# Designed miniproteins, single chains, continued (5): the designs that were tried, part 48

Each design is a single chain, and the fold is of that chain. pLDDT is the mean over its residues in the fold that is shown.

## One batch from the design tools (miniprotein)

Design m17748
Fold by ESMFold2-Fast:
Structure m17748 (fold): chain A 68 residues (1-68)
Amino acid sequence: ATEEASRVFQATRDAVEGKAEDPTSPEVALGLIDGLVDKAKNPKELGERILKSAPDDERAVAIGKKAL
């Protein structure tokens, strides 16, 4: 149930921390995550996790607030 939210959250976290295998910028990854948030089963929970993971990243905060 929260598995999809956890996967999206993990992808956002890895992108923001620069841990992605590909040289994908955090901006590109956050754009993809924004689309995935709209399809998430529990958008509120996903939004809370994004905000907790990257509270200082304005783009991540905007996506998290949108999901709430």
Scores: mean pLDDT 56

Design m17749
Fold by ESMFold2-Fast:
Structure m17749 (fold): chain A 77 residues (1-77)
Amino acid sequence: MEERRKKSQEIAREIGRQLNAMLDDAEAEAKYIVENKTLDELEKERERSLVTPGRFALDELLRAEINKFKKEEEKKK
């Protein structure tokens, strides 16, 4: 079942790429906030970001890629 193994590898690589891109974007956003906001404003922004982006981004990306793979299998059937 070579096709399924290749799909698994593609999903893993794509998740890695998306996660790295999201982390880079998050770093750029954080740097912008740090440079342009006062300390009090930074604390307020930080409270709003209590949700861990890496955890939810990874969960959403994994779910999306799995659903995409299942849609391909459904069309094939």
Scores: mean pLDDT 59

Design m17750
Fold by ESMFold2-Fast:
Structure m17750 (fold): chain A 72 residues (1-72)
Amino acid sequence: MEELEKKLEELEKKAKEEESDLMKAVELYTEAIKVYLTLLAEGGDKEKAEKKIEEFREKGKKLVDELEKKEK
């Protein structure tokens, strides 16, 4: 979990650096979510992984919602 948390922090930082490209930011958060979904399937720290998935899912959702509303 700690190692994955660091990886997710790096992905989040990169997403912020790509803030002008909402699509790239969404892709980075989606990758982070996939990593945690895999951990859940393997029976890791279920509660912690679930919390992290929800955090990044919310962040990605907001970016996607903005993209669809403004760019559509």
Scores: mean pLDDT 68

Design m17751
Fold by ESMFold2-Fast:
Structure m17751 (fold): chain A 68 residues (1-68)
Amino acid sequence: KKEYIKELDKDNIFTDGAIDEIARLTEGATKEQIEKVINLAKEKNKDLIDAGYKITPADVRKAIEEVL
């Protein structure tokens, strides 16, 4: 659920749109799969996060395609 995804984004590094996209595209996924998506999105976008930018819906879609 969306609340679980928000709990995993403790540092607020995802946009609201990115959280919504994770919730939509991971419908029926396990908690473990959702965690893998979030961790992979962070890993792929570490340079953006370090620069102070937030992860967008497009970035999240790429991570979802690799995990699911």
Scores: mean pLDDT 78

Design m17752
Fold by ESMFold2-Fast:
Structure m17752 (fold): chain A 65 residues (1-65)
Amino acid sequence: MLTPEQRAEVEKLLAEIKKLHEEYQKRLADATDPEQQERIRAEYRKKGEELVKKINEVLTGKKID
C-alpha cells in the first residue's frame, strides 16, 4: 500500500540504480586488469546495496519522516 509520495521516491531510487549500473558497466569496460575490475565491482556493489536499503525503508515504513 504505497502512497504516491512513496512510489515517486522508489522510482527516483530505481533511476539512480539504473544510472549506477550504466556507470559500472562503462567503468568496468575501461578497466584493463582484474585488480581494477574487482575494485570497481566492490565500489558499485556497496553503492547499490545502499540504494536498495533506502528503497526497502520507503516500502516498509517512513523512517525519513
Scores: mean pLDDT 78

Design m17754
Fold by ESMFold2-Fast:
Structure m17754 (fold): chain A 90 residues (1-90)
Amino acid sequence: MYEEEIAKDPKNAQALLELGAQLFAEKKYDEAIEYYEKAIEVGKGKLKGGALLQLGLVYYAQGKKDEALEYLKKAAELGYELAKTKIEEL
């Protein structure tokens, strides 16, 4: 893991999140998951939490409840209140 790359390029994590969101909107769930996973790898703090939240939401949309719950819990631990709300809806 390259900590320097994760800290250096918050725009890379943001761009990966935006690409994932576009693919999610197009219902290209497998491709969206790939970009959100990349955003988690390069993101820190809020960007990483946002990627975890979005990854949980895409698994939820696929009906993969166990995977959705795993990633939503991780996002909630990073302070994403929406993730906690979605866990309660599962």
Scores: mean pLDDT 77

Design m17755
Fold by ESMFold2-Fast:
Parts: C-alpha cells; sequence; structure tokens
Structure m17755 (fold): chain A 74 residues (1-74)
C-alpha cells in the first residue's frame, strides 16, 4: 500500500513537472495521505521555513489540524 502511494505521488509530480517527486512520495507514504494532500503540504512547508520560530510552531499546529479535519471527512 505504501508503495502504491509513493508511485502514485511520483506519477502525479512527474505529470506536472514537479521537481520534488521523491519528497512528495515519501510524505504521502509516511503519513498515509493522498498524493494530492502531500503535494500541497510540501509547498506549505516552504512557507513555514521562512517565518519566525514562534510563528512557525503555531502554523504547524494549524496545518496539522487542517489535515486531521480533511482525513476525518474521508
Amino acid sequence: ERDRLREEARRLAEEVGEPRVEEIGRLASERGISPELAYLLVHRDEILARVPEEKRQELREHFDRVLEEMLARM
């Protein structure tokens, strides 16, 4: 199952010309989320890396909350 998520994420990233194919596949596999969610999360991590430490923790908790909410709807 994890191999399927990684391969699916790889195909999706390749299709759109995304250079972070490996990272997206790894994230999808490790968190057990869809490739689409992993794709969005990868891009958001770039934004988090640019904010101050204090704000970074709050934003991470916010993203985790959003992920939980999306997973609950599935």
Scores: mean pLDDT 64

Design m17756
Fold by ESMFold2-Fast:
Structure m17756 (fold): chain A 56 residues (1-56)
Amino acid sequence: PSPEVLEAEILLALGLIHKSLGMLEKAREYLERAIELAREADPELAEEARRALEEV
């Protein structure tokens, strides 16, 4: 896997953690970054991040 995909996975995890803690502003920021990095490299991960972002 590319380094961009691994970084996007970490950002998705951080976004989900912040969402669960009620830190919605930080969650949104991490999820948006995950989408940007994964958009071309891993469309499925980008879709997962978009779904999580809709719940924030």
Scores: mean pLDDT 82

Design m17757
Fold by ESMFold2-Fast:
Structure m17757 (fold): chain A 59 residues (1-59)
Amino acid sequence: RIEKLKEELRGEREAAEELEKELKETPEEDKVKQAALYAALGILKAAAAFTEEQIRKEE
């Protein structure tokens, strides 16, 4: 149970790091792509926080 949650958290953190890298490489003039990446990053960070909360509850 906890092991699965830790795997999900790892995946979420890894995905967030990839999005942060892509955001840094995105031209400032591509406002739509920047906005989409910021939104996706926000969702992943929220998901990671939620998974951390679940791990805390299981322990």
Scores: mean pLDDT 78

Design m17758
Fold by ESMFold2-Fast:
Structure m17758 (fold): chain A 110 residues (1-110)
Amino acid sequence: MVEVNVSISEGATVKLEKKEENGHLTVDITVTINASNKKVTIDVDVRVSGLKPGEKATVRITVKNTAKEDVEVDLRLRLTLEEYGQSAEGSMTLTLKPGETFSIEFEAEA
C-alpha cells in the first residue's frame, strides 16, 4: 500500500500515477505550473508499506513550467518505508524558465 501526500502552492496542478510491477513500486508525480506566480512550493511525502526484503520503491517528480515567466521552485521530498523505519529525504530550490521541465528520482530498497 502507498500513501502519497502532496502539498503545492497556488498556480500549479498535480497528476499522480502509481505502478507496482515485479516487486518495484513506482510513483510518478507530475507538477504543472500554469500561472505566473514567481514562486511555487512543492512538498511531497510518500509512505510505502508492504514491501518485502529486496523490493524497491521509486518516486519520480517532474516539474514543468508552462507559465510565461521564470518560476522559482522550492521542492521538498520524503520517501518512507514504514516497516523498516527508513526514510530518504531531500530538498532543493531551482529556477525554471518558460517551457522548461525538471525531473528528479529517489529510490529506497527494503
Scores: mean pLDDT 79

Design m17760
Fold by ESMFold2-Fast:
Structure m17760 (fold): chain A 59 residues (1-59)
Amino acid sequence: NAVELANKAAEALKAGDYETAAKYLAEALGWSFEEALKMVKSGDYEKIERLLTRAVIES
């Protein structure tokens, strides 16, 4: 579910595991892995956190 995926993405992001963070972010948001990976690599972590929060709220 989106809540579990969002939590796993956030934990991976805090650990610096950006590929794992991108995988869970993609699943939580219904994005492609490539799009999620670009977002994670952009370094826009405030936007990533906002997107994950919205995914949880919309679930």
Scores: mean pLDDT 79

Design m17761
Fold by ESMFold2-Fast:
Structure m17761 (fold): chain A 63 residues (1-63)
Amino acid sequence: GSAAEAARRAALERADGAVTAHQNKMDELRKKGEEHPEDKELYDGGAKAVENTAADLRARAAA
């Protein structure tokens, strides 16, 4: 590949990896909420905060 292709691929992989990491964190928090039903609302709130961060990151990656 070319240097330009490598740079573009690296940027895309970094963005995709970061989005995936945030989505995985959100899923883990949701699972914790299911494991601890009494604290489910707290964990769901945390998951929603991570989801909002991931949505912002996805918007940046799409631009």
Scores: mean pLDDT 74

Design m17762
Fold by ESMFold2-Fast:
Structure m17762 (fold): chain A 60 residues (1-60)
Amino acid sequence: MVTFSATFSSVTRLTAAALRLIGELPEAEIRIEGDTLTVTVPDDPELVAKARAILEEMAE
């Protein structure tokens, strides 16, 4: 398992990121703690790269 975390200054952006992750990576485990979104994916290079790209694009 590989885990990524990103901090968001906006609840709207955090929610958008979570929905995008759920839509594109339904097998991922998503956790929201305050302003931080954590996503855990299987140790699959394609899924890892996709999760990282989404967080990098959406995070502030």
Scores: mean pLDDT 79

Design m17763
Fold by ESMFold2-Fast:
Structure m17763 (fold): chain A 72 residues (1-72)
Amino acid sequence: GPVDDPEYLKKLAEELIKEDPNNAKAYMILGEAYRRLGELEKAVEYFEKAIKLNPNNDYAKKALEQVRKELA
């Protein structure tokens, strides 16, 4: 399905960001897509952006913690 394809998620999130550059959920999706692609530094950047736009996003906070552990 679409959620299993990180390239699809990346394209979807990029489209959402073009419509609204402050869409926190779109940055969360983009972070998850880059995490699945193994681009961990980009995943960190986008999860941090999602948290900055929505500080109550517990999913993005947990995902960021896990990606940071993978980088260490």
Scores: mean pLDDT 84

Design m17764
Fold by ESMFold2-Fast:
Structure m17764 (fold): chain A 62 residues (1-62)
Amino acid sequence: MSDAQTQVDKLVDEAEKALKNGDYKKAKEYADKAIELGEKAGVGRISINKAKKIKEEALKGL
């Protein structure tokens, strides 16, 4: 039973929190995990796109 959407949403939330706290390395790690899991499991485009945006913002902070 794949709950990939829930896992991706949690990873996106953690990435957003890390980004807000200035932890750019952690934000990138969570965003990378969300993208990888989301693309492999066929999770919704919106969640994957949000993770990609967080990753780009985290990279600018590094």
Scores: mean pLDDT 80

Design m17765
Fold by ESMFold2-Fast:
Structure m17765 (fold): chain A 60 residues (1-60)
Amino acid sequence: SELTSLYVAAMVLATALDFLGRKEEAERIREKARQHAENNDLDGLKAVVDEASRLVDEAE
């Protein structure tokens, strides 16, 4: 499902943030993704993926 794909994307991006030394941001992304996924909040989860992508890009 789209929800599952977005959740996986958020988790992958959070792992990338951990690798880049952005541990606090990684933990925040994981927590937000978990909350939105539990609530079936597709738009919220899309926003989390967008935020995580931006943070990864800024770290590089």
Scores: mean pLDDT 85

Design m17766
Fold by ESMFold2-Fast:
Structure m17766 (fold): chain A 60 residues (1-60)
Amino acid sequence: MKRLARALEDVEARSDLELSLKKGDVLEVLTELGPHWWVVRNLKTGEVGIVPASALEYLS
């Protein structure tokens, strides 16, 4: 089963490693790098990048 999360807020990428998010985006969590950063795939765009874990909520 995919580990899905939802973006709680808009986030703008600051580097090529980071992913921009829009509030309500559904993301596949690929790995948790630590308490502050997760590697995710945006299911709408197919883009992969790191995002702040605080901006996400797991969907079960």
Scores: mean pLDDT 81

Design m17767
Fold by ESMFold2-Fast:
Structure m17767 (fold): chain A 102 residues (1-102)
Amino acid sequence: STLDEALERLVANIVAADPALAEEARAFAEQLRRLVAAGARVTEVGTFERDGKTYTLIGLEWELDGRRHRLTITASEDGVIDFATEGLDPAAQGALWQRAEA
């Protein structure tokens, strides 16, 4: 899937920048896959260029207890990751992560 390609690129860029983060990068990608398997919708996935660098973009949204939650991940080719979240209650996010782990 396009999501799997984006996650593989994200992991590869992190590992290339810092091999010590390989396990953390793979665990993070697996958590995103589990979130999608648990019902999160992929709203955005792709790449864009800014200031001479290539970025990977992944957008997810889901509903929990009647609230809409959004997560946007932007990762540079240098392995720098930025997160933007909307409507995320840390307790609700934790419950969804735990459900995806089961």
Scores: mean pLDDT 73

Design m17768
Fold by ESMFold2-Fast:
Structure m17768 (fold): chain A 82 residues (1-82)
Amino acid sequence: EERYKKLIEHYEKLLKEAEEKGDFVNAADYYLMLGVLYYRLGEKEKAIEWFKKALEYADKAPESPRVKTIKEQAEKLLEKIK
């Protein structure tokens, strides 16, 4: 679907910018969003990879309520995708 393709391109650009800036919180969030979009497209294996990346970058980020939420969402989505 054209809508999902545009959203994926958007979040891929934001992710690169966040990684270049060392913004692990935003990078984790963008990995989470990419995982959701790929899951909706039926690309289960890629969605799993992105959710694991979201957890990896969240672990590198400073402790915050946002980081906790990202981890909780990624863990729940990984459990559902089994």
Scores: mean pLDDT 83

Design m17769
Fold by ESMFold2-Fast:
Formats: sequence, structure tokens, C-alpha cells
Structure m17769 (fold): chain A 92 residues (1-92)
Amino acid sequence: SHMATQGLIDAARAAKAEGGTPSVTVKGDTVTLTITGAGETAKQGAEEAKRAAEEGGEKATLTVEGDTITLTVEGLSPTSATAVALDVMGLQ
């Protein structure tokens, strides 16, 4: 969905802005956003992205381990998954 796509992009950009390192993996209809060096802004962004995906009808799973955040969103179209990947990779 558009909401899930934008939420993932916004979360990655917020993480980069606070000095974190976002990365993305795409497998079929599943997008996994991993943020290392995550601060409070990245954690809030990831929670908002999870809610956006759930509102869009996707399945979202958020895991926080210390300063590493993993957000997995299932059910994205190939176009949406590609858009997230290209935007997040542009932050590297």
C-alpha cells in the first residue's frame, strides 16, 4: 500500500537524520528494513511505519534489539517494494 511504502521510507530517512544506518532487503512481497545505531527518533519512526502498514492491510513485525531495529512488512506490491528499496539504498 501507499501508506506502508511511505512509512518505511520516512522511518529510514528519520533514522539516517539522527546518525543511524538504514538498510533494506526485498524478497518477493516482503520488505525488511534494518536500522543499526538507532536512537529514539528511529524507534518512533519504525512504530509509525508499522502502524501505517497495518492500516494499509499489510502484516508488519517490529523487533528491537538494543540499538538495532528490524521492521518486516509483508504483502507489498513489487512496485511498492522497489520504491522502498531504491529510496533506502539512496541513503547509503
Scores: mean pLDDT 82

Design m17770
Fold by ESMFold2-Fast:
Structure m17770 (fold): chain A 70 residues (1-70)
Amino acid sequence: SMMEEARRHLEEAREHIEQARRALEEGDLERAREHLEKAQEHVARAIEAGAPREEVEELLRELRELEERL
């Protein structure tokens, strides 16, 4: 099972991904990049804390899709 720390970092990453999408929708590329970077940091922390590979791979795919749109 996933550690509590890993789960919190995955949740933070998802929130920052959503904020990046909202910023992109509003045309705020600077804010979108800022949230993308924070999401990447939280994914890295989740990996360090032992997050499930499937959940990490899903978030990395979403991050890649957002990065391609910036």
Scores: mean pLDDT 86

Design m17771
Fold by ESMFold2-Fast:
Structure m17771 (fold): chain A 60 residues (1-60)
Amino acid sequence: DRVEPLIKQLSDPDPAVRLAAAAQLGRIGDERAIPALEKALSDPDPRVRVVARAALDRIR
């Protein structure tokens, strides 16, 4: 299962890892990622917030 590792990577200390995970989850489109991506909307890095919103818009 590739979705679960990506969901965990949304909590990674490296913002580049969180950014890549959010983008990948949006591309996969799996609804299991929705709660984690909603939390990422409050991420301290504005790039992660933008990508998380784009991912949610794609999944929904």
Scores: mean pLDDT 84

Design m17772
Fold by ESMFold2-Fast:
Structure m17772 (fold): chain A 87 residues (1-87)
Amino acid sequence: SSQTDQLVQQGDDYMSQGDYDSAIQHYQQALSLNPDYGDAWNNLGLVYLRQGDYDSATHYANLSLQSDNIVLQSSGNSILRRIQQAQ
């Protein structure tokens, strides 16, 4: 929905500003409104990757990989690859 998209966009804006706590809150709220909104899981993985919290980033990437959605699996693999390259 447009509300879910708006929450994701606000989360992206906070992430760009380095306000990771606010970004996480907005992505979590988007996911609570639409549990099938896989971008929220991927965006949470990206926020944690940006923070250097590789354990949390790996957790959210693995949630995407356990999905039957090939796009979510691809995004999860991308996050895991970026973690490997960052370490």
Scores: mean pLDDT 82

Design m17773
Fold by ESMFold2-Fast:
Structure m17773 (fold): chain A 88 residues (1-88)
Amino acid sequence: MEEELERLREEEEKRRKELEELAKHTKEVFKKIEEELPLGNEMKTIEEAKKWVEKYLELMRKYGLPEDVIEALEKVWKETFEEVEKKK
């Protein structure tokens, strides 16, 4: 029981550190992307937002984010678009 809880805590701590590193890298990458692809200037519709996200993910690959991280972000964006469309 204690060993299972310790492993779960260790996994949560690893995931938290990965998320913190992701957030830091995402901020740096977002700053670079914002210079090349300013947020809001190219997005007027959901379709334009999807195109923006495709360029966004491509720039993330260019700036050296791991593929696993990019796939996770792609999933988050897909879920975000589904939520926005569902709530409308």
Scores: mean pLDDT 69

Design m17774
Fold by ESMFold2-Fast:
Structure m17774 (fold): chain A 60 residues (1-60)
Amino acid sequence: SRAEVEAAARELEAWLSSLSGEERQELVKNNDEEYLLALQFVTAVASGDYERAAELYEKL
């Protein structure tokens, strides 16, 4: 549901905000699937693209 998607986005935003610049660089360098998926999902929700967000949510 939209409420579940929005709740997941809030939790992932909190996680992303907890990461240091060094931790983010390492995750990008290692092509970390969870990190990249979280970024794409949060971006989709922030842009109002709930169709894309729902697709990404199924992969989380």
Scores: mean pLDDT 83

Design m17775
Fold by ESMFold2-Fast:
Structure m17775 (fold): chain A 65 residues (1-65)
Amino acid sequence: MSGAEMAANGAAAGRAGNAAAVAMTGKELQRIGAMSPEKAAEVIAAGQAGNAAEGADLLEEVARA
């Protein structure tokens, strides 16, 4: 699975309200080098705070890039 596909799947989960999936996706994208540490920290923080929609928005930007 590409980083873009992973980000798109994480964004879809975030849109469905799954904040935990958003946080997990951010961690995995950082681990495989598909996302900068700064952007990954924002995604993980949004997921951990329960801000699933914010996390989805951030992941959609990564999926489009």
Scores: mean pLDDT 82

Design m17776
Fold by ESMFold2-Fast:
Order: structure tokens, then C-alpha cells, then sequence
Structure m17776 (fold): chain A 83 residues (1-83)
């Protein structure tokens, strides 16, 4: 389910298992591509892997889904600064 893949992504991200976290968030997105938290989670995993350009692109997708979410805009600015 979406919830299981999203939850596994969050747990793996917390454990520093960033490639596996990204894979679980990608599975969550495949089930619900309109869920901004899943795109945000994928971006977080990619940022931890130093893949800042990809992280920024996925944060822009998350912002398109939740344009009033200021925390996503702050994370996008940080990712762009490191790209």
C-alpha cells in the first residue's frame, strides 16, 4: 500500500539508508503521484545522497501540489543553494 511504502521510506531515511529510502518513496509516488509528502520524502533522500538538482526538481513538484507549504519552499531554496 501507499502507507506502507511511505512509512518504510521515512524509517529508512532516519536510519541513513538513503538509496533504499528513495526506492520506497518512488513506490509510494507510483501509487499516489498527487501526494506532496511522498515527493518531499524522495527529495529528502536524494539531498542526503548529494543529488541536489534532482532533489530540487522533486521539491518543485511537491510545491505545485501544496503551493501554500512554506517549509517546502525553504527546502527548495536550500537544495538550489547546494546544487
Amino acid sequence: SFAEHFRQGVLLLGEGRYEEAAAEFEKAIALRPDNADAWSGLAAALAKLGRYEEAAAYLERAIALQPDNERLRERLAAAKAKA
Scores: mean pLDDT 89

Design m17777
Fold by ESMFold2-Fast:
Structure m17777 (fold): chain A 66 residues (1-66)
Amino acid sequence: MTLVVETTLDVTSLIGLVLRLMGIPGVEVKIVGENTLEIETTLSEEEYEALVKELESIPGVKVTEV
């Protein structure tokens, strides 16, 4: 499944988020804009829902499911 993540995070916070996401097995991160990430996942449904909720809990992050 694919997620589009739009952020208002500073560079340090954005780098931290990218590194965290790249550490998750079954998650691929693509930088598609200065503050926009495309995330492709092969996670289970439960792990996917947990990831979406975690991302939505971060201030300055907007998640769109594709």
Scores: mean pLDDT 81

Design m17778
Fold by ESMFold2-Fast:
Structure m17778 (fold): chain A 60 residues (1-60)
Amino acid sequence: SLFEKGYRIGKHLARNGVSPQAIRDAVKRDALAQGLSDDEVKQLSDGAYKGALEEYKKRK
């Protein structure tokens, strides 16, 4: 699913020190630039934010 795809991207970027908010914003921006629907953008960005937050909390 797009959510799972976003989740994996978010975890990966957070492991490399990118903040969850920056990851969410970047994923949303890229998805919009690709012409994805509002639902697709939401699934990707929500997934990325969740994955990033979980990885970010683990590192603290």
Scores: mean pLDDT 81

Design m17779
Fold by ESMFold2-Fast:
Structure m17779 (fold): chain A 66 residues (1-66)
Amino acid sequence: DALERARELLARAESLEQSAEGLFELSEIAEKADPEIGEQARKKAEEMLEEARRLRREAEELLRRL
């Protein structure tokens, strides 16, 4: 049902947001030792946040139909 699907999307978005926060923290540490690795981690974190925003938007759209 739409509620269950929305909850799954929100849970996945939250997981991606938490992982992105960890990667941002690691990117700051890594940047001082290896700027290339730090930049790659930051880009990955940004990609994960973009996916999380997409999932939240999809969940919100499902909830509007209820």
Scores: mean pLDDT 84

Design m17780
Fold by ESMFold2-Fast:
Parts: sequence; structure tokens; C-alpha cells
Structure m17780 (fold): chain A 53 residues (1-53)
Amino acid sequence: SSLLEQIREIAKKNGLDVSDEELKEVADIIEKYGYPLTEERVLDMLKSLLDSK
């Protein structure tokens, strides 16, 4: 999806080694809670998700 693509680009730009599953989880959270898509939020969510696994 477009949202997933944007999240993937942010992760890649910031050197994060995240799976498609992790990217999808972040996309699902953003969509579920209606958060604005920002680089800072995506990075915080990805780090939190990785720490939770």
C-alpha cells in the first residue's frame, strides 16, 4: 500500500533493518489510531516494535 511504501522508505533512509511484517504492523497502528505519517513517529514506532519483540 502507499502507506506501507512511505514507511519502508523512511526505515531505509534511516538505516533500519526491518521486515515487511514489522513495516505492516507500524502501518496498521498508524491507520488504526489515525496518527499523522511523520518520520519521527515512524522511527519511534519501529524502535518500540523491535524492542517489544
Scores: mean pLDDT 78

Design m17781
Fold by ESMFold2-Fast:
Structure m17781 (fold): chain A 88 residues (1-88)
Amino acid sequence: SMDPSFEELEKEFEEIEKLIKEALEEEDLEKSEELLKEAKEKLKKLKEFIEKGKRSLSEEELKEYEEKLKKLEEKIKEAEEELRERKE
């Protein structure tokens, strides 16, 4: 049977992506920064959760989650740079 934690992980990835998108679509810089801060905090917690649970994951599953985390980190970096440009 599939581990129920997989469904939770997928929802957390989707929530982080949604927060990044909402931050970039928001025209109020202060609100955009708050949304991006929330995305960063959720990503940090998700990374910690995956690291703690890695012994329960197959090598293939761990690789897939690490790639997804890497892509989210890159998206957050790009969003932070865009918001920095808006601030100036």
Scores: mean pLDDT 79

Design m17782
Fold by ESMFold2-Fast:
Formats: sequence, structure tokens, C-alpha cells
Structure m17782 (fold): chain A 68 residues (1-68)
Amino acid sequence: SNEELIELLNEALMKDPDLAKLFREALEKLEEGVPLEEIMEEMKKRIKDEKLLKGFEIALKEYKKLIE
């Protein structure tokens, strides 16, 4: 479920400062108007865990709705 994927992401962000930095950079890029698809192409190269990557995408999609 989306909830489980977001929980997985939140736990990973708390434990991994590099992942947390990557997530902050992705949020900043969304605020600057970079397309979500372009951000996700970059994330796929850096995040090997498919569930974590999906959690990332869900979180970024929800954030985009809040800033529009």
C-alpha cells in the first residue's frame, strides 16, 4: 500500500543522511519547476530498492500537489 511505502521511506530517511539529502534536493527541484519525470529518472540511478524508490515517487507526487 502507499502508506507502507511512505513508512518505509520515512524510516530510511531517519537512518540515512545521504538519502535524506537526496530527498531534500528532489523537493527543491520540484519547487524550481523541474519535471517529476526528470527527477525520477535521476532517482532510479541512485536508489536500488524498488519499494523505497516507489515511496520516493509517491512522496514527491503528494508534495507537488501541495505546491500547485
Scores: mean pLDDT 83

Design m17783
Fold by ESMFold2-Fast:
Structure m17783 (fold): chain A 57 residues (1-57)
Amino acid sequence: GPSDEETLRRLERLAEEVPNLSPVQKRVARHELEEVLASTDNPEVRALAREILARLA
């Protein structure tokens, strides 16, 4: 799987794109963020993933 650094960079890009995501893209992003939270214990990655999930709600 991807490294924590690669995951963090991907989530940072996703965060920037949140205002421009379609409803379908928001559903896909939510699913991917839930998978990230299930697969990592890295606190920085988890904090960013939770922030983005809150913004997608």
Scores: mean pLDDT 85

Design m17784
Fold by ESMFold2-Fast:
Structure m17784 (fold): chain A 64 residues (1-64)
Amino acid sequence: MTREEIAALARDYLASGLTPEQAARRVAKRGVEAGVPRDEIIDALSEALGISRATAQRIVDEAL
């Protein structure tokens, strides 16, 4: 799974009616399970969902 795939998946969840936080939690878990580096998941979620990097970091750390 790539950083671009994480960003695309996050946008798909947003488009389906999930909140940014709900989308971030689902995508963070999948990215962690796929072995994507922590910093790449954080950056992709922040950029795709418009959430702060600190919020994305918290969500990713909860998924680890």
Scores: mean pLDDT 84

Design m17785
Fold by ESMFold2-Fast:
Structure m17785 (fold): chain A 55 residues (1-55)
Amino acid sequence: GVPAEEREAITGRREEEIARLARAFEELGFPRELAERVATFIVDLDIEYELRSLL
């Protein structure tokens, strides 16, 4: 399995990036629920591409 340290780093980074991006969308006038969904989608997609590039 994935080491706990790596899992915590990925989880923390994901949550921070989602929160930051969701806030940016809210500032643009998006409803909070929609902002969170869009931010989650974008961050998860970005992480997938990064993991595929790094292995």
Scores: mean pLDDT 75

